# Designed miniproteins, single chains, continued (2), part 97

Each design is a single chain, and the fold is of that chain. pLDDT is the mean over its residues in the fold that is shown.

## One batch from the design tools (miniprotein)

Design m7352
Fold by ESMFold2-Fast:
Structure m7352 (fold): chain A 89 residues (1-89)
Amino acid sequence: SKEELKKLAEEYEQKADEYYKNGDFSTAGNYYLKAADLYVEIGEFEKAREYLEKAYQAFSDANDVYGEFFLRLILEAKKVPEKYKKYFG
């Protein structure tokens, strides 16, 4: 249900915050991305965008050039997964 997906998104957010505080920025970025995906599915598009931006920052902090590059493609590229296109205009 939508309520179950929202709870799972909140759990991924909490895990991301814990990994980020512990200096595991790459893992934090992945959990923020998972939370963003769930927020897209439940229609919370502003929260989804917020967590995509947090994922980008976490990958940047990790010097995870592949994670940062991948997320930059999602956020900025003209050819992005359909579910993310609505955040770009």
Scores: mean pLDDT 76

Design m7353
Fold by ESMFold2-Fast:
Structure m7353 (fold): chain A 64 residues (1-64)
Amino acid sequence: SRQDIITQSYSVINDVRIQAVNQGNRDVYDQGQQIGQQIVDNAHGDMSTLQQIYNQARQLLQQV
């Protein structure tokens, strides 16, 4: 559901930001904040867009 994908995306981004802070990786932290803003901006948008944002969050998680 829409709520599930939003919740999962925030969970992933929170993990990314925590790991980026622990590593001193400002670039990854900033990318995480940008994806977080995209979730807010697209919360009522297309499901395909939310799925793309979720996939971006998961890809970023693999970089930490």
Scores: mean pLDDT 87

Design m7354
Fold by ESMFold2-Fast:
Structure m7354 (fold): chain A 73 residues (1-73)
Amino acid sequence: SSREAQLAQLQRQLLEAEVELGVAQIGLGVANVVLSRDPDDEEARALREQYEARIAALEQRVAALRAQLQALQ
């Protein structure tokens, strides 16, 4: 069934996006720890901004994939 294949593909894409989101959240946490010790660390501030943007994009992707999965039920 094409529906079954599509569900399996969306589930894999969702898992991949959730893993990437988890990695980005860890990266943001590390940047925040560095900034808590040195608030003037420009590289850590740049990394925080990059991770925040990446997390926002990945959260939107996860939400879209979840909506697609629900629509196929």
Scores: mean pLDDT 90

Design m7355
Fold by ESMFold2-Fast:
Structure m7355 (fold): chain A 59 residues (1-59)
Amino acid sequence: MEAEVQAQLAALDAEAAARRADATPMQQDIEAGVLDVAKAVLNVVLKIEQKRKEKEELS
């Protein structure tokens, strides 16, 4: 199990390094923007889901 995890981590590190080398400034900006929007949307969705759950329990 640990050996497989180490192999997976090494593969991820190699993949991240390859993506970093191939990433253009525009791609990095897009990824940062998408991540920021996704995090904001996810937080709003989570809040809405929590409120919906509370509302259903109160109804």
Scores: mean pLDDT 65

Design m7356
Fold by ESMFold2-Fast:
Structure m7356 (fold): chain A 60 residues (1-60)
Amino acid sequence: GVNAEAARRAAEEGDAVAAAVAAYESHKLGDTQSAKEGARAAEEAGTDPAAARVARNAAA
């Protein structure tokens, strides 16, 4: 969904926190696919491991 694209763009810009937030918002809306994509994007950004872990836990 739209949140997955937002997460990928944030990760490309090195903003792991923005990517993690997009993943968590997708999880709250029941969009598990976008949540998983956002969590992966936060990990790929590599700038905030704590934010990436929160996103991954939300996606699981």
Scores: mean pLDDT 70

Design m7357
Fold by ESMFold2-Fast:
Structure m7357 (fold): chain A 99 residues (1-99)
Amino acid sequence: SLEEKENALMDAFVKELAPLLDEETRKIVLEAYERAKKDGGNARDFYAELLRLGAPEEVLALFSTALNELYQGKSVEEAVKAAKERFEKGELKLQPIKR
């Protein structure tokens, strides 16, 4: 399902993209992930926790970019790769999450 892909993307984001962030920002991402997962939460809960914890715009841009690539029909792996490439090029822009 789409929800299963969104949740898999959230897991892949924390595993593969969070290590690209500075130590303080990575700590915020890991805390948001732990809080979202505690009650069986999903990718939407994770994004809400990122906002609540005051995650930098860069983190929100990185995650929303990965989600939007997934919604455009890419696999989780392809979505993570696309977001990583944009991050490394300094081409990330905060995007609204489009389902």
Scores: mean pLDDT 84

Design m7358
Fold by ESMFold2-Fast:
Structure m7358 (fold): chain A 108 residues (1-108)
Amino acid sequence: AARELVSAELIEEKDVEYKGKKVKETTWRFTYRDADGRELERTVKTYFDKETGKLIKTEVTDVDPAARTRRTRTYEFDANGKVKVTEKTEVLDENGNVVSAETRTYDA
């Protein structure tokens, strides 16, 4: 879908431990405007191995406030560069609580 980028903001950089590795987690927030003028929010978290500089994991969360949905796609990279994708779709109530969730995992 055609989207206009409205804003891009670096939210956080921190050092975390992931599966016994020291990784740098970087969180970016993007606001997009769709063809109907609705604002959509995307949060991207990227995990880099601090010793090798290699991408380990990317997590993309899309929030549609009008539809009250949150979709999180997690891309995990193995040692050979193969990608495992986990897609989680959540339906939210007016207070942001999860009322239903569906998870799918596949190899890309």
Scores: mean pLDDT 81

Design m7359
Fold by ESMFold2-Fast:
Formats: sequence, structure tokens, C-alpha cells
Structure m7359 (fold): chain A 89 residues (1-89)
Amino acid sequence: REELEKRAEEIIARYEKNKEAIAEYVSLETGLSLEEARELVERQIEDLREMLKKVIEELPEEEAEKKLKEVEKEVEETIEAAKKAIEEA
């Protein structure tokens, strides 16, 4: 279970490292100001942290691992989409 916690921390750290790019992407996609988009991304990071904590604590280990892989893929897709959108803007 400690390995799942480490993986969750790595997912969150990767999202946080890219938070400025994600905020710019959210601003472009939603029409929110960059400041509003940054606030939304900060809330998303907090929500992600809480969700992953619940997944690790409440689900059987196999189900938690599957859920972490799904979230990791979604985070990676979001980061790639953000980078691509910024390059094309």
C-alpha cells in the first residue's frame, strides 16, 4: 500500500509541475482569465489529492492500483493536451 501512496504522490507532483501549462490550457478552453484558471487548477490538485487518498484507504489494493493507473493516464493526457494547445496558440 505504501507503493500506491508513492505512485499517487508522483502523479500529483507531475500535475503540479505542469500546473502553469494546464492553467493556460484551461483559460484557452473555458474563456476564464488566467488567474481564474490558476485557482481552478489549484482546486483540482487538492481534489485529486483527496480522491487518491480515499482510493488508497477505502478500496481493495487491486482496485486501488487499477484506479491509480486510470488517473495517471488521464493526468498524462491532460498534460500532453495542454502542451500541444499552448504550442498551437
Scores: mean pLDDT 80

Design m7360
Fold by ESMFold2-Fast:
Structure m7360 (fold): chain A 108 residues (1-108)
Amino acid sequence: SELEELERKAEELIEKAREYAKKALETGDKEALEKAKEYLRKALEYAKKILEARIKTEAEREEVIAALRRTLATAPAALAAAKSEIEKEIIEELARLYEEMLAFVEEL
């Protein structure tokens, strides 16, 4: 289905982001960090399409909003636990993407 193709594409982009993030964390490679952020941003656009396709009721929308808010609430603790500047930048980028997803879902 179209939804399955969107999910597959999002998963591929997340896997690429993970590979580049791992390289950045292991080597300090700033170009790898920027590639990780680029793939995360691309994955966000697919995530928005998936959420729009999956959310069919007000109750489902509220459940997704609650889940996104719970994830965002973990960001301060994750930032405090970060072992390097690169790890901190990855966490900050993920928090920004989750805030963008939350804003998108709230407008649905």
Scores: mean pLDDT 89

Design m7361
Fold by ESMFold2-Fast:
Structure m7361 (fold): chain A 89 residues (1-89)
Amino acid sequence: MIKKEEEEKYATEAEAIEEAIQYAKNLGKDLGGKGKINIEVKENADGKVEINIKVEIVNEKTGKKVFVNIKVEVDKKTGKAKVYREIRE
């Protein structure tokens, strides 16, 4: 069971990354198409994993940055994931 939960965790991580890329791509089309994605993974001693995805888009016309933060929390014991999304300009 635990090993299958671990595989779902990795699948959930890939899905979160894919959604972040798609969101950044759509936002980038409106803002001139330049951006970067940063992914940070943190594991707690109690078997919880936090995946933080930071998206930075630069508006080509204004040079202003838009930040999108996506946080995914995975519980290794239950295999459940929670997704949080924040946007900052």
Scores: mean pLDDT 61

Design m7362
Fold by ESMFold2-Fast:
Structure m7362 (fold): chain A 104 residues (1-104)
Amino acid sequence: SVRELSLEEALNLFMAELSREERELGVDSLFAYIAKERGLSEEEWLREVVERLRSLGVEVELDPSLSLRGNQGIVLRAIVEYLKPLVETVEELFERGLKILRLE
């Protein structure tokens, strides 16, 4: 069960699934791909994902001293931390995480 993993272990598995999806789609960044699908820049998309997380009751704060990539890491951690107690499998974690990233 994903709930029995540490946050770091669950995050690493989530990131491995993101990397797999990037390879299968032939893209350098899944985040850039998703943002483009939504007609947003990566910066605009990241702000929309933060607002989506806040609407779900998740407290997430971006760090203005970090790069876009660093702040993407903060958002991924928030998604995994939120979903980890709500899911049973890595597949469910990734599916539900992708819906948040897709603003669904």
Scores: mean pLDDT 87

Design m7363
Fold by ESMFold2-Fast:
Structure m7363 (fold): chain A 93 residues (1-93)
Amino acid sequence: MRVVEVDQATIDALKAEAERLNREKASLEEQLRLGIRAAATLLGLPKSVEDLMLEILKNTPPEDLPAVVERIVALLEEAFREGLSAEEIKKRL
């Protein structure tokens, strides 16, 4: 399925982008939030999953954002590979 291939490349790009953003403390939170919104849109995730990811980032201290983003990206990669439901993704966030 072509959508699956595109989404996997997007997840890989987000992992690389999150690693780069970890070097930029001043704008880290905003850039990570924008990245998560873009990923959710590209992956076709329900608005409820996108909102939950954004809420997690909003409630995370800047010093912990890199670890939280890494966890979210890893979960999205696994969810895409295993075909996890929105409900299962929300439970693991």
Scores: mean pLDDT 69

Design m7364
Fold by ESMFold2-Fast:
Structure m7364 (fold): chain A 94 residues (1-94)
Amino acid sequence: SLQLPENREELEKLLKQAEEELAEVKERHGENAHLNPEYGVLHYELGLIYEKLGDYEKALEYYEKALEIFTKVMGEDDPLTKLVRERLEELKKK
């Protein structure tokens, strides 16, 4: 698992950095951003950060988008795709 800081200030800093990286990847790849594994990883990271912040609704949105990207790029049987799916199902129980 990604090692996230415990304090809110550092989490909010990571959130801003991840959102800026997401925007950069989208600008660089345009319509094909959704076919880029990096774009999927950034959505998964944003999901983890929002979950840690207690924003479960945003965490669900980002995990669902990460799952969509990873399924298309890496396939359903990829370990990372399975990990994101498992995380999403666990979060839905909260």
Scores: mean pLDDT 83

Design m7365
Fold by ESMFold2-Fast:
Structure m7365 (fold): chain A 81 residues (1-81)
Amino acid sequence: MPKKLSKEELEEVLKLVEEALEKHEAGDYDSAKELARRALELMGKPESAKLLEELGETDPEAFRTYLEALKKEIEEELKKI
């Protein structure tokens, strides 16, 4: 079930998304997928984690774009707090 995240939870998710983007840029796609999965699980979105894992297998550029969009979303939510 989706849940409202605290500031601390949002900061942890942001760190995982940033690490996933760094691993993707380094060509470590398996580590990038694992970090992204953990981020979405912490957000209470296991269904989104499954979809993102599938996206990572089929379209690495779309996977990167999704992570960049997720990072911006989390940064904007943190600015509100």
Scores: mean pLDDT 79

Design m7366
Fold by ESMFold2-Fast:
Structure m7366 (fold): chain A 81 residues (1-81)
Amino acid sequence: SVPELLQQAKEAINAGDYERALQLLKQAKSNIIAQKAEDYYDDLRSAYLQLIHAAEKAGNKDIALEADIELGVLDIYVATR
């Protein structure tokens, strides 16, 4: 479920497993879009921002950049509805 994916992503961020966190957020994004589960968009955005901040602070620039791109794609999708 979307809430479970978001919770697992936050746990991965807290564990420093940024690659796993990114994969879980991508899965959550795909499920939100497929299910039109719009109530989760703000939670997903918040989780991406948390990942970007944590990855940047850890020096993991590749994950931070990919998460930022994924967030940008989500925001364009939401804005064009």
Scores: mean pLDDT 86

Design m7367
Fold by ESMFold2-Fast:
Structure m7367 (fold): chain A 95 residues (1-95)
Amino acid sequence: MEEVEREIEELGEKAEEYARRGDEESAFEEAFRALELYIRTSPEPVLQELRARGLSLAEVLRMLLEENPDLAEEVKKKLEELIARYEALEAKRAA
């Protein structure tokens, strides 16, 4: 468990480092990897269900956006941009 927590922490630190350098794209990718790892290891029943169903990252982000309508506008915009990116990637893989 300490190993997983440290990995999530390291990904978060890496994301902050990229953000400090103005590399928003790399910062977001590392933050997203941390979120994916958290979802995989979380004991929360809803997150376990999402893992079991094999939902796409785009779908997970959309659910997060829908469940949190009071998110800051900047955060909402960033999530919408990520959703669009992952939907495009998934559509390309399906073709």
Scores: mean pLDDT 65

Design m7368
Fold by ESMFold2-Fast:
Structure m7368 (fold): chain A 73 residues (1-73)
Amino acid sequence: SALEKAKEIAKENVELAKDPSLTVEQLIGLALRTIGEGIQGALEEGKSFKEGLDAVKPELQEIVNLLTEKANA
């Protein structure tokens, strides 16, 4: 399903976000892409934007945590 695909891409984005060589700006880019994938998956299934965001929320939270840690380093 489109939702399942969005969740798998979000997991891939989390693994990319663990690369210590990434800049804060690159981590922001991964967070935005994760949001976009969730919204696109929801659109394809006729669901709300909120449902799309909720589907990728755990992975998005991990990327945001990594971003926050790097910004405070």
Scores: mean pLDDT 86

Design m7369
Fold by ESMFold2-Fast:
Structure m7369 (fold): chain A 67 residues (1-67)
Amino acid sequence: MSREEAERALRGAAEALRLLGRDDEADKVFTALQAGDYGAAAEAARAFLEGAEGPEGSRKVIEAATA
């Protein structure tokens, strides 16, 4: 997975969190992404990504974000 794909997945997770009414979590992901801190964005979205992408999908996003 590329960093661009990881960024897209994290942005999608933040949008999904907002739609679910989890605005504080969505804001944490967006703030980290705007700062270029992909690792912090991945940590903020970790639990949601495990539910949405599965454990392997979540791992790929986190690894690409922190590489």
Scores: mean pLDDT 75

Design m7370
Fold by ESMFold2-Fast:
Structure m7370 (fold): chain A 70 residues (1-70)
Amino acid sequence: SVIDQMNKALEDGTKRSMPGMTIALRVLDIALKHLSEEEQKKARELFEKALLDYNGNGYKVVKELKKFLK
């Protein structure tokens, strides 16, 4: 599932000590590939709002994106 792909990217990025923003952007890219153009717009808006709400915390941003997809 898309959620499994996102979780794998989050785990791999964390194990490799990648910057949280880089991990969050990779997770967003995975999600976008499974969404319609209209849903992609909503997902990007959610991502930007979550970045502001959580002061750039990539882990929390990924968590909000996963909630949106469920």
Scores: mean pLDDT 81

Design m7371
Fold by ESMFold2-Fast:
Structure m7371 (fold): chain A 89 residues (1-89)
Amino acid sequence: HMDEKAFEADVYLALAEIYVAIAKNDLERGTASPEEIRATLEKARELVDKAEKYAKESKNKQARDNILKGIDAVRKEIDELEKRVDELE
């Protein structure tokens, strides 16, 4: 009775959130170059794209909808952080 696709999507989304947190911390502390922060955000986008693919393959509508909302939130945070990085140059 386990939705394997929803579980895989949740794992990839959680990993994306970790990479976003790393990028945000590096940006706020000035501990990484703009290029390094962009590389971290690119990895976060890759993980979010994988999460979306697995979420869309899930047969559980409720789980899929919840994960897709999480994906939208993470993508918005990545977009905001990319804009902040661009302001450093």
Scores: mean pLDDT 86

Design m7372
Fold by ESMFold2-Fast:
Structure m7372 (fold): chain A 95 residues (1-95)
Amino acid sequence: ALEEAREAAAETLRRAAEALLELAHSPDESIRELAERLRRAAEAVLKGPEEVRRALEELRELLELAKKVMPPPVVELLERSVEAVEEVLRVEEEA
């Protein structure tokens, strides 16, 4: 259950990173940086509870900034990413 939740979150984060790059016909530096941060978060959620908590904090900060400057599809991908990491913490609380 916990390992399955971590793998599911990592997959969601990797797919979100790919979708970010696809949304931009010519992705600028900010979109590429967001995709890279999502890929790093995917690796982090596989390592342990401390890394999951740090990834969640970073993604929440990115989401708050994105809501002010990024188009809605980018914000939606970040919201989905935050939800995926929150699910990992929920499963860890049950284990």
Scores: mean pLDDT 78

Design m7373
Fold by ESMFold2-Fast:
Structure m7373 (fold): chain A 87 residues (1-87)
Amino acid sequence: MREEEIEKEAEELKKEALEAGVSEEKAEQLAKDYRDVLENHPEYKPEAEARLRAQLELLKKVREEGMSDEETRELGAELQARLEAER
């Protein structure tokens, strides 16, 4: 995959994470981890995309349903750890 395509996909992911209410710092880390997958492990891209989208959708729904800041933070930390474990 071209570097331009990798950057675009990582930026789109960061935008989705920010819209889901993930902090700027965590959204940047998620984008970095996803970029690493695309660069070094492209064979895992479909699985990483599916898992990440499901996790972000869950985060958005949790926010819409009014979970506490603490619960949202715990969920966000778990999602980040899962992405790191897939590397």
Scores: mean pLDDT 70

Design m7374
Fold by ESMFold2-Fast:
Structure m7374 (fold): chain A 114 residues (1-114)
Amino acid sequence: SVKVTQSGGGTVAEGGSLRLTGTSDTKFQMVLVHAWLRQKPGEPPEVIVLNGGAVDPRLRGRFRGSADEANGTAYLDMTDLEKEDTATYYNVITGLTDEGIATGRGEGVPVTVV
């Protein structure tokens, strides 16, 4: 029921930086979870950032989330990109609405590191 629109993907050089954006069409009273998922070619999707923090220690310092909760916008900042970071990235938001808890997931944006 919640639509998330994503942008900011594309091709980037190894060692480069990229910002991804996810924007929800739903006004939340409170956002409970901002998450970013990564799906590498041939692998299952994995949660890489949860509420601004990198879940995997290997990504700490390189990947960071931030959010403008009032406007339903989430950001993923990626730095010092490696070829193995080539993947589709999905934004997920869960929060409280007037009708209860709702979750949205974006369609994903491809990132290719060359």
Scores: mean pLDDT 85

Design m7375
Fold by ESMFold2-Fast:
Structure m7375 (fold): chain A 68 residues (1-68)
Amino acid sequence: MEELLSLPREIQYGYILVEHAKKRKIPINVYEGENVIKATEGAAVAILISADEEHSKEWKELLRKAGL
């Protein structure tokens, strides 16, 4: 909780979307570099990540903690 509150709002929102998809068992594919979040009912989801390297590291850590 404290970790999420210390992150930029946009990353917090992305984490909520990932957590929601995980609870609904929607497959998530992570692409390196600048990625986009595209949630579908189908087999694929693309994740939007900040171009900023520092934010990218924080985003990847959140994905790892979400089990992705």
Scores: mean pLDDT 49

Design m7376
Fold by ESMFold2-Fast:
Structure m7376 (fold): chain A 59 residues (1-59)
Amino acid sequence: DVAVQALVRFGRLSEEQARAIVEMVRRGSPSAAEVARRFGLSRRTAGGLIAGARAFLSL
C-alpha cells in the first residue's frame, strides 16, 4: 500500500501506526486531536499525516 509506505517515510512512523492511520482515513474523517491522542503526536503532526494519507488515497 503506497499510502502506508509514504506515511512510514514521511511521518517516521512504524508500519503498524501508518497502517492504522490510513485505515482511519479510509473509514471516514478522523480528527487531528483523536489521532494525536491515540499515537502520542502533536495535533499539527497528526493533521499533516491525515492530509498526507488523504492525498495518497486520492480523497
Scores: mean pLDDT 77

Design m7377
Fold by ESMFold2-Fast:
Structure m7377 (fold): chain A 57 residues (1-57)
Amino acid sequence: SDEELEKLIEEMTELERELRRNPDDSDVQAKYEALKAKIIELMKERNSPQDAIDAAG
């Protein structure tokens, strides 16, 4: 469902804001990278790898 992807993108946006405030927070960095990987995986099943990278970047 697209709802799951939208939820992951929203969570990634929240983590990006945290990274901008605390760029040295390794826990936030790890969570952000994990969410990007999940988004890329979902997009690969639906779209090309290029579209997945653009959605996650």
Scores: mean pLDDT 74

Design m7378
Fold by ESMFold2-Fast:
Structure m7378 (fold): chain A 116 residues (1-116)
Amino acid sequence: SAEEREKLDLLVERLKEELSKLTKEELPLRQREAQALLEISPLLSELGQWYVALYAFSLGIITPEVEELLKEGVKRDPRLLDYAEELYEITKPLLSEEQQKKAEELLEELRKLIEE
């Protein structure tokens, strides 16, 4: 719904603020939190699942589950690609080269899905 879409936008803006203050030392704790949220993601609403996938993605957690959630999400709401790109721009300096490569490969796949 329009109300749920507005809620997602507000949640992503809040996440951007929090991640902009994140240090490399705090990254492992945030990654553990995101992993725990992914484990319960089937119990969440579709919007909640997309939010958790965006959060995990921004922290360099790129599993088949995260890839599938984001691919399905961008097909339903192309704004998820913009959110993923914006979150990645914020967290990129905190991520390893391997994590950056996986994130950029997934972003390219998400762009292709929108252009189909």
Scores: mean pLDDT 87

Design m7379
Fold by ESMFold2-Fast:
Structure m7379 (fold): chain A 81 residues (1-81)
Amino acid sequence: SPLSTEELRELIEQRRKYLEEKRPTIKTKEEQEMLELLEKALDIVEKRGATYEAVEEVSQMLESMSPDPEEAKKALEELEK
């Protein structure tokens, strides 16, 4: 993989920190479900020995924190291929 193990771990930690900062302010169940969906996407990427491109796409979605439910679902379907 072009991404080192250390870099991958750093991305995961940055993702968790960003989500933790956002989660305390989230009040709607729908927003919480969206964050869980994105976390599942990252988990799939990790378990399947993710490519750099897949990790980058997941990271960008997590950084935006304003994904459409359909966009998140489509990303999961592509990762599950």
Scores: mean pLDDT 55

Design m7380
Fold by ESMFold2-Fast:
Structure m7380 (fold): chain A 59 residues (1-59)
Amino acid sequence: DELIEKMNEFYKKLDEDAFLVHAAILLKEAGLSLEERKKIIDQLDAPESVKERLIELVS
C-alpha cells in the first residue's frame, strides 16, 4: 500500500510531532473510513504509543 510506505518514510525522516500532523492530514484527505484509517495505522512500522496517538488524532 503506497500510503503505508509513504507514512513509514515520514516516520523515518520527520520528528514524531511533525510525523503525527502530516500522517493525520494524509489519512483524512485519503477519504477513508475510520476503520480503514485504523487498519493502515496498525500496519505502520512505528511504536504502539505512536500508533495510539495517531488513532486519537484521526478519530
Scores: mean pLDDT 81

Design m7381
Fold by ESMFold2-Fast:
Structure m7381 (fold): chain A 61 residues (1-61)
Amino acid sequence: TEADLNEFVDILQNSAVSTLRNAASAAIKKYGNDAQKAIIQQVANDPSQPAYFRDEAKKVL
C-alpha cells in the first residue's frame, strides 16, 4: 500500500542500516509512485547526506 511504501521512504531517509536502506530503495523503485521514486534521486543529490548514503542511492537509480 501507499502507507507501507511511506514506511520504506522513512527507512531510506533515516535508517543507518545499509541492508534496510537498500531493501527500501528496491521496494520503492519497483512499487513506488513517481514522487516516492524521486526521493531516491533527492537522497543521491543531497549534500547533507553522508557520501555512502548518496552512493547507495545512485547505485539504485
Scores: mean pLDDT 72

Design m7382
Fold by ESMFold2-Fast:
Structure m7382 (fold): chain A 58 residues (1-58)
Amino acid sequence: MEYSEEEKERAAEVAVRHAKEQGRTRLTVTAGPSEKGLAEAIKRKAEEAGIEAVVKDA
C-alpha cells in the first residue's frame, strides 16, 4: 500500500518530533521498497532538524 504525500509528511514530522523529545541525535529508518518515499521524507525532516538519519532496507 502506498502512503499519500500528506501522510508521508505527517509521519516524518511525528518521527522527528519523537526523536527530539527523547534527545536523540540519530534516527534509523527501516523501510521496504514501497516505503522509500516515506524514508526519504523522514531523512529530509531529520536532517533539517539537525538529526542524523540512516535508512536501512527492510
Scores: mean pLDDT 74

Design m7383
Fold by ESMFold2-Fast:
Structure m7383 (fold): chain A 92 residues (1-92)
Amino acid sequence: GEAAAEAVAEAVREVAIAAGVPEALAEEAGERVREAVLAYLREKAAGREEEGLRAAARELAEVLRELAAAAKDEEVRERLLAMADEAAAIAA
């Protein structure tokens, strides 16, 4: 539950910082991802796993696009955009 959400949030913050994203934006992105994972877990527990997954995927796509726009490393930026497109496809 919470431990998994925190682990994903930490991974997102670390990748963003390594890509040259400003620390404040990386922290915000991590928090948004943590909240999205927790919201998904709540919806799954309530029997709304599909709705929860789509909502979390939409938020993840938006966060990844924002990180890509702020990333200084071109290779990481391209990967973040590809991941955002995959998340957007899940949300559709």
Scores: mean pLDDT 84

Design m7384
Fold by ESMFold2-Fast:
Structure m7384 (fold): chain A 95 residues (1-95)
Amino acid sequence: DNDKLINDLKKELDLFANEKDPKKRKVYARNIGTALVFYSKNDKILDTFLSTVKKNKDKLKPEDIEIIKKKVESSPFASKKTLNTLDEALEIVSS
């Protein structure tokens, strides 16, 4: 049962979207990026990421998704699917 992991990801994204302190935002972005790397083949985690980004669309800017993307790209274990999911998130917040 992966409910805790999914709920933790939702919580970190909600905190990231509502946080105004740059130092705290970097911590949340790192935690989110780490989860997306570790679970890069888990469709449920990637779907949760996209749905939570869409929920917080009005509070998130493209630059915010790019911070998460930079953390993911720094990992040699980042999957193409995870990077494509981040590109989809960029489209959601840019529209």
Scores: mean pLDDT 82

Design m7385
Fold by ESMFold2-Fast:
Structure m7385 (fold): chain A 64 residues (1-64)
Amino acid sequence: ASLEEAARAVSAHTGLSLEVARALITREAREAGISGEEMATLVVEALNGMPRSEYRARLAELQA
């Protein structure tokens, strides 16, 4: 997913502004050591009902 798509999803779910949502996703990607686009995809899938166990497994795969 795009960073903009993920930012819109986070904004809709949390009430945060698009700018703040985008900054949070970018920071999380940097801290996790993956690309912003990879983090954006995980965030969108998590908000659409991905289990926490699957989220962790996907993140670990991207970090390897």
Scores: mean pLDDT 80

Design m7386
Fold by ESMFold2-Fast:
Structure m7386 (fold): chain A 89 residues (1-89)
Amino acid sequence: SELEKLVKEYIEEVRKEGTPLSEDIIKAAIEAYELIEQLPEEEREKWEKRLREAILNKDDLAIMTLPGILLIQLATGVIEKVREAKFEL
């Protein structure tokens, strides 16, 4: 997967930078990728694009927030585009 390669390259870059947040960012990137793989096919492509864009923009904050958003979507069964869902974001 092109996304898997991109995530691995990003992790190597973040490790090399060695900032106080590097391990948290790396963990978040891995968790986001793992959670996206568990999504239904239609939603997976949407979130793969979101993660890819965050990595390409080096938006560490966006990457760190993704696992939380994805966990809510998976755990509650809430899909971002479901209009009748109580937890639509």
Scores: mean pLDDT 76

